# Designed miniproteins, single chains, continued (5): the designs that were tried, part 84

Each design is a single chain, and the fold is of that chain. pLDDT is the mean over its residues in the fold that is shown.

## One batch from the design tools (miniprotein)

Design m18905
Fold by ESMFold2-Fast:
Structure m18905 (fold): chain A 94 residues (1-94)
Amino acid sequence: SDEEKREEILKLTREFVERVKREFPALPESYWKFAEEKIEAMEKEKLSAEEAAERAEDIALFLYTVASEVEPEREEEAKALVEEFAKRVKKILE
C-alpha cells in the first residue's frame, strides 16, 4: 500500500542518515540536525509514497553535497552511498 511504502521509505531514510553519521563523522552536527528535521517534517506531512521518495532523495543529495565539501577525497564513497540509497528507495516504489 501507499502508506506501507511511505513508512518503509521513512525508515530507510532514517537508517541512511545514521549510516552517514557513522561513516562521515567529520560532518558538523548542524548538517545532521538539518537532515533529522527534514525527516520529522516528512513524518508529520502524511506524504504519498512518491512524495516521500522525492523528500528522501533531497535529503540524500544534501548529505552528498556537504560530505563532498567537508571530505573531497571521499566524494566517490559518498556518491556510492547515495546511489545505493536511491536504488533501494526506487525498489520500494515498485
Scores: mean pLDDT 86

Design m18906
Fold by ESMFold2-Fast:
Structure m18906 (fold): chain A 101 residues (1-101)
Amino acid sequence: MERLREWIRRALELTAKADAGELDAEEQREAFRLTLRLSAALAILEGLISREEAVEALARQLGIPRATAERLLEEAIAELRENGLSLEEIEELIREVEEEA
């Protein structure tokens, strides 16, 4: 749960910086990677896309090798599964992290 909270907190920080126009090129890449990884993992868990489709999309969008995209996606899926969170519970967790920030 702590790693998922950390990812959510970082995503919120990057979103706030983006709204302020303070996001540099490295932070933009980090925000894009983080958002894309989490969205792909959630879409797989909700049955919206296949794992193979998600891996191909990640590799293409991030310009990285398929094997790297697969590893990153596995890490995100494992984190979400270990916490056993539904989409609603993830939304609640985002709200909690936002209130703590």
Scores: mean pLDDT 69

Design m18907
Fold by ESMFold2-Fast:
Structure m18907 (fold): chain A 84 residues (1-84)
Amino acid sequence: KSPLRKALTPEELEKLEKALDEAVAISLEIKRLLDEGREDEAIRLASERIGLSPEEIRKMSLREISLLLIDKAIDEAFEEIKNK
């Protein structure tokens, strides 16, 4: 068993795919809130999901927020896979 080339099992891959789908859905929700002028709600949602302060989120572009949401989703999925 190689630790450097361990492939994800089908179950682990489905878990990662679900985490990524959720991150994309949250990114689209943030965009919708921003488009509706609901900036405070968009900032709060991003802050809660990423774990950064609202002030830090406000300085970021939607692209940067989306990338951090995806990165966090990947990290959380891999953490859960490792801790079984």
Scores: mean pLDDT 77

Design m18908
Fold by ESMFold2-Fast:
Structure m18908 (fold): chain A 73 residues (1-73)
Amino acid sequence: MAPDGSVLRTALDLIKQSVTLSPEQQELLDKAEAALDAGDNETAGDLLTELAEKSLSPEQRRALGDQVDAKAA
């Protein structure tokens, strides 16, 4: 199932708030935001996953997933 765009937008906002992004990570964020704005939730999800892997620790990624799930409930 493609994730809901609102769930992906929540994940994007949480990543923005969690860490200071490098220029490369900021480019991934900008691409994910553009994909969400275009309604391409699949591409946005892939880009957000890559961004989280590059910008967050394993513990922070788990916490992000828990926060997204809590907001989706």
Scores: mean pLDDT 74

Design m18909
Fold by ESMFold2-Fast:
Structure m18909 (fold): chain A 118 residues (1-118)
Amino acid sequence: RQQADVLLEKGKEAEKQKDYISAGRYYYGAGVIYLDENDYAKAIEAFEKAAESYIKAKDYKSAAYLYLQLGTIYKELGDLQKALDYYQKALTLAKKANDTKLQQVAEANIAQIQKELE
């Protein structure tokens, strides 16, 4: 827990310096630790901050990957509507990154959630 909190602080400091790539990496690291501890609320918050930092850095591929992870977390929590929303955000960013493979992964996850909702 203390290590994740230290990574969040480093992320905030990197963000103040407009080092959005480092901020994204620190926030992602914190999210991974929170997820391992089953603290889903803190993991989600950290991954959202990481994705936002990567978007500010124009690293749309890393941001798309994080939104795919957020969609999977919400799916595991049973919130299929939020899972769908995050997979759709991932698809939008994958298109912006011109990453055909990430687009296919996002589209497959969207189709799976839509089938589960019907």
Scores: mean pLDDT 89

Design m18910
Fold by ESMFold2-Fast:
Structure m18910 (fold): chain A 91 residues (1-91)
Amino acid sequence: AMEKAEEFAQRGQKLLDDSKKALTEAAENGTVEETKELYEKALEEMRRLLEEARRMEKLPLGEYIVRAAEAGLGGMRDYGEALVAEAEAKE
């Protein structure tokens, strides 16, 4: 139970860190289209992670895993929308 929660938290954090880095680089050095595509990919990966978390909700710590995944999706949305807006402002 704890092992799965820890693995899930590590996967979620890695997705957030990797996606934020890729989005920042695209917004600074890439195109608006590249930034939007990376943001869409990040949202899809976070939504998939949330779906996986919901399958575990009946396990010990399942509710905490779901809430963490929901928070991660929200954080990715806020960060990605800000970077897309920044990239669009460069045009």
Scores: mean pLDDT 79

Design m18911
Fold by ESMFold2-Fast:
Structure m18911 (fold): chain A 67 residues (1-67)
Amino acid sequence: KQKNRDLILAVSHAFSYAVSGDEEARRLAVEYFRRAGLSDEQIEEELAAMEQWVQNVDKRLAERAAK
């Protein structure tokens, strides 16, 4: 219940950070991941995974917009 809510919020903020680079979004993502019971190592893995996913999407979009 509370853990699920915190995890959803953490993922939402992690996505926002990956898209915008906003350090406040990163801080919120870390806070909610910790509240959900993730370790610092797990949090960094989740943030890295989200950043990688967003970069892959951006690369595909950039290929189309590049002309």
Scores: mean pLDDT 77

Design m18912
Fold by ESMFold2-Fast:
Structure m18912 (fold): chain A 89 residues (1-89)
Amino acid sequence: DKLKLPEDLSDETKSAIENAVKALKGGSRKEIFNALVNAGNALEADGHLDDAYLLYRSAGFFFENLGWEDDAQILFDKAKEIKKKSSIK
């Protein structure tokens, strides 16, 4: 239900986010995790580092709320890596 994407995203990034939204509606834990990681990687590749950071952080909280704390930790670590790239340019 969050398909209000910025118009300046590449078609590849838009597709990755659409796949993540689809996975969130009825995918397995692994499918949701992989789709969200793919979307974050696509956002980072497009130079949308702030959006990639927010996606990983929000996904981490979402997984934590579901009790998927191991996957949540991986997502929080990915957000931390993006923040480091932005902070030490």
Scores: mean pLDDT 78

Design m18913
Fold by ESMFold2-Fast:
Structure m18913 (fold): chain A 78 residues (1-78)
Amino acid sequence: SQPSTLPAPTPEERAAGLAAVDAMPGLSAEGRTIARTFASEHSIFADREAARDALVRALREAGLDEEADIVGAFLDTL
């Protein structure tokens, strides 16, 4: 899939996205910071596939491959 620009979250989507990140098991402080920053800047609900792919990529670029797998699996359940 080609990379897509994700829309900014609504205030409700940001709150829900941050709550979802806080509910994710197995994230380090670094991985949680990356995921929270992502959820603050991008809707994870408008296009779940694109959001999953972008966040997984961001975590892998930071060297957090195991956490990328956890986040990818979790987002597929939303």
Scores: mean pLDDT 79

Design m18914
Fold by ESMFold2-Fast:
Structure m18914 (fold): chain A 100 residues (1-100)
Amino acid sequence: MEKEKKAKELAEKATEAALAGDLDTASYHFIEAALLGKEVAQEAANMASKRVNEEGDEEARRIMGKANLIATAAMASSEEERKKLLEEYKAKAKAKEAAA
């Protein structure tokens, strides 16, 4: 229940970030979705990609693709590296929100 709701929220936030040209925030939300599970991550990626393909331009699609690659790399990484990536992208996302 909570995992599904969180996946949808993270997909929406990642989509908005990609449409705004914000790779770091999109990557952070996809990494968070991936930590909730492979099925949850796939659903979030599918929802976000569909919306970006319908509403976004070439830049938004490029950002979405790169964010998905970053999330995939995080899932394949060690626990220590995954934690480091989460902290880095979380800080970048917070900085973007404060600046916007």
Scores: mean pLDDT 77

Design m18915
Fold by ESMFold2-Fast:
Structure m18915 (fold): chain A 84 residues (1-84)
Amino acid sequence: KLPGVTAETSAQEAAELLKKALPEVEEIVSALEILDANGRREAFLIILRLKDGTLLLAIVEPDGTAVVQKVDQQLRPISDPVTI
């Protein structure tokens, strides 16, 4: 699980926590909050660029469970997802 994620965490803060946890991350491309039909946070959708230029798609749940997957420039999976 990604440490430091709480109910008060923003999408940008979750992206910064991922960047700290993953030393190969160069930059945060985007960080979005996904809300359910009642306006409650369901997940964060985060796109990171690695130092080699590869994109990493991450879905971070409110409890800090994160699923990360390498994607191409069209956000299509190029690796199996990994839970952290």
Scores: mean pLDDT 80

Design m18916
Fold by ESMFold2-Fast:
Structure m18916 (fold): chain A 120 residues (1-120)
Amino acid sequence: MEAIEELKKIFDEFKEKVRNLLKKYQTEIDKAIAEAKSVEEALKRYGEIRRKFNEELQKIYDEFFKKVNELIEKHPEERDKIVELAKKYLQELNDFITAEQKKLDERVQKKIDELRAKEL
């Protein structure tokens, strides 16, 4: 019971960090899209922002796994429950991130199409 409540707290903090990172990522992409004068510039800026986002996201995941492992060490009798619930939480969050990235990729593609139309 205590371990599951602590896991929920760890996950809520993790989810908030991911949401904040995703908002920052969306803001940086929207700015890059607005300021891009060419397809090449838009794609280059998008690629750089995406790499930075992936690096920061990996750090957040590493912190989450570290905290989950520490929780398992404190409550080894609940290991299977902690692992099962953590996997469900990660799947839910991965689905959310994937959906948000798809929406953003659609906005980027629309801007690329508009820039191509102006260059041709």
Scores: mean pLDDT 84

Design m18917
Fold by ESMFold2-Fast:
Structure m18917 (fold): chain A 60 residues (1-60)
Amino acid sequence: LSPAAQAARAELDAVIEGMNEVNKELKANPEERQKLTGIELWKKIADKMAERVAARRAAA
């Protein structure tokens, strides 16, 4: 695999991990999930995904 392909896979894995982390947090705290509107929920997921991708890029 090319280095670019390996980096892309690592970023995809980071995105998936970010989504799983948010899902795990919301499952552990159902009350917090009820407090979020659809837009706020999407923002929370997007922010975590971006954070994970940025961390992977910083590590590369």
Scores: mean pLDDT 76

Design m18918
Fold by ESMFold2-Fast:
Structure m18918 (fold): chain A 79 residues (1-79)
Amino acid sequence: LIEKYNSLSPVKQLALAMAFASTLPHWDEISDSKKQQILEKAINTAEKEGKLKTGSTSDLFSLASKSFEEAAKELGLPV
């Protein structure tokens, strides 16, 4: 997971971080283990859709935001 994130350009890393922060308004209430699960699911989803390296920064931001919302809902968290 961390290796996949670190292999991205700094701009794409920033896009993922911003998508995460903007999508999860209850981020501060979430345990570190749940945060890790949400990040892992979102990154895996973006990778499956081929957007981690080949998509634009805006495509990655949109995909990550949607993936974070879906992962949070699956874990029973408010988004």
Scores: mean pLDDT 66

Design m18919
Fold by ESMFold2-Fast:
Order: C-alpha cells, then sequence, then structure tokens
Structure m18919 (fold): chain A 90 residues (1-90)
C-alpha cells in the first residue's frame, strides 16, 4: 500500500517535471493538461498498473490540478492525488 502510493507519487512528480522541461510557455492550459494526463497514464502502465476508466478520469482531474498549481502547492497536490489513485486501485 505505502509502496504503491510512493510509486504513483513519483510518476506524478516526474510527469510534472517533464511538462515544465518541455516548455509550456505560450501553450494553452487545455493542451498542457492533456499532455500531463497522457504522460501520467503511460508511466503508470510502465509500472504495471492497469489504468481503468475510473483511474483515467481521476488522472485527468489530477493533471488539471497540477497544471494550475504554484510550485509550493504542487507537492501537496501530487501527494493528495497519489493517495486518491491508490484508493481506487485497492
Amino acid sequence: AEEKARRIEEVLREAAREAERAGSDGKEIYQKIQELAERIVERLEELGIEVSPAVRGLISRAAAAIAVSSDEEREEVIEEVAEEIRRILE
């Protein structure tokens, strides 16, 4: 349980860093959210986690929250979302 939550948290954190590194300057929030959601799904599947429709819906919501978060709020959002995804998978 704890291990799975940490892995999901790492996936979310890595996806957020990749989105920033790719240069989101000038991109519409909608496009940024879609890219984040797709990266999260791909990373979770790489870890052997099956992404059900329920998990995909939560990932889309999480990507939106992460995309609009400040740097200080981002870690809290990542931790909260990782726990929500873990709960759905259990």
Scores: mean pLDDT 71

Design m18920
Fold by ESMFold2-Fast:
Structure m18920 (fold): chain A 79 residues (1-79)
Amino acid sequence: DEFRENLIAALEGAKQQLQQMLPLLPAELHPQAQALLARIDALIERLRTEPMTPENRAQILAELAALDAELQALRDKLQ
């Protein structure tokens, strides 16, 4: 399933970028970054284990959009 495989690859890439970013973030933002890492791991697990029904797919895409927005907000803090 290309949808599943492509999203897992993208999320693994985002996880690696966030892990590299973590030592550059102020200590006060480390709990937020760790929470995002946990959410990325949970979403990868959902992609690996859950059936790709239209409902599950919609929920996964909504969570992906939320994660992307929060990752962008953290990147903006590195300026």
Scores: mean pLDDT 83

Design m18921
Fold by ESMFold2-Fast:
Structure m18921 (fold): chain A 98 residues (1-98)
Amino acid sequence: MNAAERAQLEREAQVALARAILGIARAEASRGNAEKAAEAVRLLIRVARRFAEEAKAAGDEALVAELAEILREAARIAEEVGAEEVAEEARRAAEEIA
């Protein structure tokens, strides 16, 4: 596998993992499990910040923008379950990585 193919696969894997965690948060919110939904959003914030640092170092502005959008969606889920502090953390993370 050449360097470009590896970079593309790593990018796809990072997005897939971030979206999977977002999916867990949404599923827990739909079940009324506010604490689990909030914890999934906190995990997503940590993961997205790490991936954004790697993406910025690589000059991958498109990946940074996609991670910021995923964090904005996570903030909405946190709001829906009443986890206002976690929603603010997710919005701040989206602004700081963009």
Scores: mean pLDDT 87

Design m18922
Fold by ESMFold2-Fast:
Structure m18922 (fold): chain A 68 residues (1-68)
Amino acid sequence: SHMEKVRKEIEELRKKIIEAVKNGDTKAFNEALQKLIRLLRQHLTPEERRKYMAELKKEIDKVKEEKK
């Protein structure tokens, strides 16, 4: 279904963002983040987007701490 394709794309972008953080790839991070924000804006409510972005930030912060 269309929604299943969107969900898979969001999940793939999240994985790309985390991998870019691990690799210090600022270009890949920004490109994946822009695509993710666009999809979240199209498919999630403002409250759902805020919650999603907060959880993503926690995951990014964990990866950065582990990189030290």
Scores: mean pLDDT 83

Design m18923
Fold by ESMFold2-Fast:
Structure m18923 (fold): chain A 75 residues (1-75)
Amino acid sequence: SSERRRLRDEMAEVLLSASIEIGRYVENGDYEKAQEVLDRAQRRLLELGERMGDPETGRLLSESLRESLRIWKKG
């Protein structure tokens, strides 16, 4: 449906925007703000996944962002 496509596109936009913003904060050594962006993006991805009827995708994308930040903080 058009609604499901809209929610999917919104999830992709949230993931992309959060990845860019988190990367910028990590480059500046601002890990606290990177974590704040991650927390907001994770809540939004989980919400969109539920609304799309696919909570698994929301959880997977949320976990991928968390793992990326964990790796970037160590490197």
Scores: mean pLDDT 86

Design m18924
Fold by ESMFold2-Fast:
Structure m18924 (fold): chain A 70 residues (1-70)
Amino acid sequence: SAEVTELRKEMLELSIRKNKELLALTAQYKALKSTDPAKAQEIEAERARLWKEMLEELKEMSERIKELLG
């Protein structure tokens, strides 16, 4: 139970941290899209990579919680 509670807390903290980064990259992409499309595309690639990484980390933690709950 304590380990499950800590993992849920870590998932929430990870989501908050990663979503802040994703929002910042989205804002940069929108700002550069019309003036510097090449740089905007690089930022979009980084955003997509971070999004995928976040989903993989959350899935792993979710599976660990299921394992602990039986």
Scores: mean pLDDT 87

Design m18925
Fold by ESMFold2-Fast:
Structure m18925 (fold): chain A 68 residues (1-68)
Amino acid sequence: DPAEEIAAEIEKLLKDAGVNATVRVELGEDGSVSVSIRVEKDSATGAQRAEVIQKAIDLAIKKAEELR
């Protein structure tokens, strides 16, 4: 459930900025968190894309930290 919510938030953030990506979040048995972002295509500029990707990564890390 938390993993699905995190994945959905990241995917929505990317899609809202015009970045087409598949996001998966997996919770490890030791409390580790695995986040996979596969970017297929985007319509944002290079600079905007980089900032949005960075925000997506930061969000994933923050949510993972708050989870554990």
Scores: mean pLDDT 72

Design m18926
Fold by ESMFold2-Fast:
Structure m18926 (fold): chain A 76 residues (1-76)
Amino acid sequence: SAAVQAAADAVNRGTRLYLEGGKKLGPVKVEVPDASPTEQLAIALEQIAKEAKKKDKELGERLEEAAEEVRAAAAA
């Protein structure tokens, strides 16, 4: 279904941006609580976005948008 495809696309985009952020920022300490994998990814993206904004505003904004997309997928 279109909804399943949209959720998969959001998670895949978020995962790629998380890896890109790690390469550009170096080691970032991310605290991830006991939650679903999709919720954990959203929380990790939010935390890395906060650190990214200090060094690369555009990357930070992209990570923040990806976190919102992943959170929407988790809520669906």
Scores: mean pLDDT 75

Design m18927
Fold by ESMFold2-Fast:
Structure m18927 (fold): chain A 60 residues (1-60)
Amino acid sequence: DLPTEEQLEKILESIPEEYREAFKEVIKLSDEINKAIREGKPKEEIQKLADKYREVVKKA
């Protein structure tokens, strides 16, 4: 299950600063994917964001 926006903010505050940047990037990419889907962006654009998300998560 995806955390609520409020829960994500609390989690971010509890994360050590060295991990916050990676976590922020994951949240940002997740939000961008969600917005792209809502706005009806091309499948190719959504796929690129999803691939970026997977790479960031894998390295974190």
Scores: mean pLDDT 72

Design m18928
Fold by ESMFold2-Fast:
Structure m18928 (fold): chain A 67 residues (1-67)
Amino acid sequence: ASEKDLAILQLIKDLPDFASGGKILRSKLLDVLKKSPSLADLVDKVEEAFPNEEIPLTSLREFLQSQ
């Protein structure tokens, strides 16, 4: 697996730790992505896929698995 694939799998595992009520704040997610060299290219894709501040974890997990 690539470093990006491993980073995505780790992010999926960590999602519950920074989510509340089955949702994550887009701003918080973008901060996490910007701090990871392997995930920085996902910033623009997340901004396009999720225009709202609240992202459902199920939708985000499916998005990350598609990358």
Scores: mean pLDDT 79

Design m18929
Fold by ESMFold2-Fast:
Structure m18929 (fold): chain A 59 residues (1-59)
Amino acid sequence: SLWIKVKPTEEELKRYPKSVVSGKPITEEDMKEGKVYRSVYSREVVHEEDLDKAPKVPP
């Protein structure tokens, strides 16, 4: 899949990106719970709930 589950780093916890599908902020709890996925191509992120609607092609 183009989207992989994110293991949060300190830098990523400081930088809370938004889901590219829904525009919702990615919270520290979302990242710690493993509910965030990152594109292998663009490094954009989505919530687990948005994964089915996430782009399947590189930007």
Scores: mean pLDDT 67

Design m18930
Fold by ESMFold2-Fast:
Structure m18930 (fold): chain A 93 residues (1-93)
Amino acid sequence: MTKEELIKRAEEIVDKVTPKRDDPLYARIGALAVRAIWLVEEGKLEEAEEVIRLVEKALEAYEKGNYKEAEEYVDKAEKLVKETLKELLKEEE
C-alpha cells in the first residue's frame, strides 16, 4: 500500500466520523485515523495499514449493530498505536 493511499483512507474515515464525534466510539475511531496518518509520516506503513483496517472493520461492525465487535476492533487498534509509538520514541535515542 502506498503512503498516499493510506493517508486518503484515513482522511475518509475522519470525514465520515467527525460529524458524529458526540458518539464516544466514533470519536475514538477519528482519533485512530489521525494517528494512522502520523504513523505513515513516520514510515510505519504496515502498522498504519493495520490500524486503518481495524477501524474500517469497527465502522462496519457498528453499522451492523455489532457494538461489542466494533469496540474490540477499536481496542486492538489503540493497543497497536500505543506499542508503535513506544518503539518510535526509543528510535530517537
Scores: mean pLDDT 80

Design m18931
Fold by ESMFold2-Fast:
Structure m18931 (fold): chain A 70 residues (1-70)
Amino acid sequence: SMELERQLVLTEVTLGLFQMAKTATEILIERSADNPEMRQKLEAAQQQIEAQIAQLQDRRAQLQAEIQKS
């Protein structure tokens, strides 16, 4: 359905944004070698970003499966 296809597109866009955030956070962690407090905060943020990516990947798979059944 067009609604499921729209939801898939929105999920893909959101996933792309979180993947960019992950890359930015990885760069900031590497540049924070001399600041342990900042590094710990960035590593915690990275774990939350990775959890969101995993949930979005699961949602994408569910939407793709529903479209394929149609």
Scores: mean pLDDT 88

Design m18932
Fold by ESMFold2-Fast:
Structure m18932 (fold): chain A 101 residues (1-101)
Amino acid sequence: SRAAELERQIELLEKFQKEVNEAIKNGASLAEIKEIVDKALEEARATLSPEAVGALENFLRTVLSIIEDGVAAGKSNDEIIEEVNFLVDGYLAALRRRIAE
């Protein structure tokens, strides 16, 4: 069911957003943040189609890149969190719109 798969993607992304925000606030290493990404993808592979997993992987790799670039540029944890949340909230809004259609 398309609606159930979209709902599952929203649940996975909301959980990912909460965990990555907490990790960044607590000064987690890039290795620990990568583990959060890898865990989210493992949960996605258990419940989503390969196509949906591929799309989510591309998105989560983009989020990880923004975090890595932010750390390298010397951005504050709050600045990195703001950029991550902007991307995740945009993706969540797009998924919610697809459910409403």
Scores: mean pLDDT 88

Design m18933
Fold by ESMFold2-Fast:
Structure m18933 (fold): chain A 78 residues (1-78)
Amino acid sequence: SRVEMPGPAEREEVAAQLEKMAEIYETKLKNPKLAETLRRLAEMVRAGAPIEELEKVAREAEEAFKEAQEKMRELYEE
């Protein structure tokens, strides 16, 4: 199957969603490191970075998400 690179409008939509997630992690979840990673990923998406590079950064972000969720569960245990 042919994977087409998304157009500028689609890339902007994804980037905007990532930036909103970053804001939540920075302001609500107090995880500025993960927020920075999400903002970097948003910039890469806007620039039209290759899917392979996007997947690598997304995987790192996913690991950080799991770690953040685990800490959040511990924090809300009480």
Scores: mean pLDDT 70

Design m18934
Fold by ESMFold2-Fast:
Structure m18934 (fold): chain A 95 residues (1-95)
Amino acid sequence: VKEVEEDAKKAAEEMLKSTPEEAAQIGRDYLEKLRELAETGGEKGVIGAMKGAKILQDAFEERIAKSTSPEDQELFREMLEEAKELIKKAVELLK
């Protein structure tokens, strides 16, 4: 769980330093990894995925807030909604 949070923070930092296209790829790749963790990792995997998705949510929100491009904002809004959906699903699975 804690390792997933640390990895998610590193992914978020890399996203914030990258170009919009690179950041989008990092975000998508890590969201996919978190989805797999939620499906295969049992209860600890679900908790880790939820915490990781919350960290990515913050990074996507920061990218949207600092972007001046409507295309970039839309790209990160889509990933933000995917992160929120993963969090909601994880919360439902955890009771």
Scores: mean pLDDT 79

Design m18935
Fold by ESMFold2-Fast:
Structure m18935 (fold): chain A 71 residues (1-71)
Amino acid sequence: SGELTPEQLLKIAEQLDEVAKSSKNEKAKEAALLLSEAYRREAEEGRYLSLEEQVELLEKATGTKITLLKK
């Protein structure tokens, strides 16, 4: 489990857009916008995003490796 549906991806993308608008940190703002765009793209294609894919997109947007799922 941990899979996100297209509907959940759209809701998260909207929340990320709000975070980007309210953020005073330019890097955090950029990461939020990149994640929002990626999630919206997957949702528009009707794809379900696995937990591993979520982590990969987060690592790509932040430039930081997350060791919770990748070893």
Scores: mean pLDDT 77

Design m18936
Fold by ESMFold2-Fast:
Structure m18936 (fold): chain A 55 residues (1-55)
Amino acid sequence: MSINELMEGYAAAKAAGDKEKQKELLLQIEKKQAEENPGFVAATEEEITAAVEKE
């Protein structure tokens, strides 16, 4: 998936309240961001999980 497709999926998962899908898609977005932007520091899986579960 492109990063735009992942972001659209994340927005849909957030609207649906699907926490597991939100975590999965956000992890994929962070990984893609790190690959496309050398030097970008992606959030860890633990940080993403905590953020999604708190919201």
Scores: mean pLDDT 75

Design m18937
Fold by ESMFold2-Fast:
Structure m18937 (fold): chain A 64 residues (1-64)
Amino acid sequence: MITPNDILVEEMKDTLKEEIAKMRAQYEALEADPSRKEESVELKEKITNLEKAFKEYIDQLKES
């Protein structure tokens, strides 16, 4: 607990990893149903977008 900035960055990173893991579990469930493969692809893209958004947010915190 050195700086609030370090805590925020670590918390965001940890939250992102957990969210990705949860979405991945949903992705696996969707892939089990062939009629849902389009939704699984969209979920995968959502994960990528989430990762990019968090990276930008963290970067702003480090610079601001």
Scores: mean pLDDT 73

Design m18938
Fold by ESMFold2-Fast:
Structure m18938 (fold): chain A 73 residues (1-73)
Amino acid sequence: EKKELYEKVIELIDESDLPEELKERIKLALKEILETSSKESFLAALKSIADYLESKGYTELAKKIKELVEKAE
């Protein structure tokens, strides 16, 4: 479940218009959290990343990530 959610979020990031460097940094951060945290902590981290992306103007990507998190709860 947690790994499946990770794969879906990574797909959204890869399909986004984010700078390549930011894509790689987010993927590395999410992989670390995936391997070291509970499902609840992973969901919280995804919400925080979505909020960060929204604050940077990536509103559509942030919305899609939040929708995936809601479905996983």
Scores: mean pLDDT 82

Design m18939
Fold by ESMFold2-Fast:
Structure m18939 (fold): chain A 79 residues (1-79)
Amino acid sequence: SAAEREREGRRLLLELEIVEGLIHMIDSVLKLAKSSGKTPQGEKDLKKLEEIKKKLEEERRRLREEAERLGLDPAELAP
């Protein structure tokens, strides 16, 4: 039904917004960490964050493709 598609679309857009927010948060952490003193543990932490970001970017791509298939514009999430 149209109501079911609308609910699924809203869920998908919320998931996309959450993923985009997480990517922005990781970018902020990476920028801050790269400006601080470098330690062996810090380098491992940076690499782990970059790997997490890459996985989130892949998930964002998947969610955008699903949203487009449902006739939703993911760009409408940006005011």
Scores: mean pLDDT 77

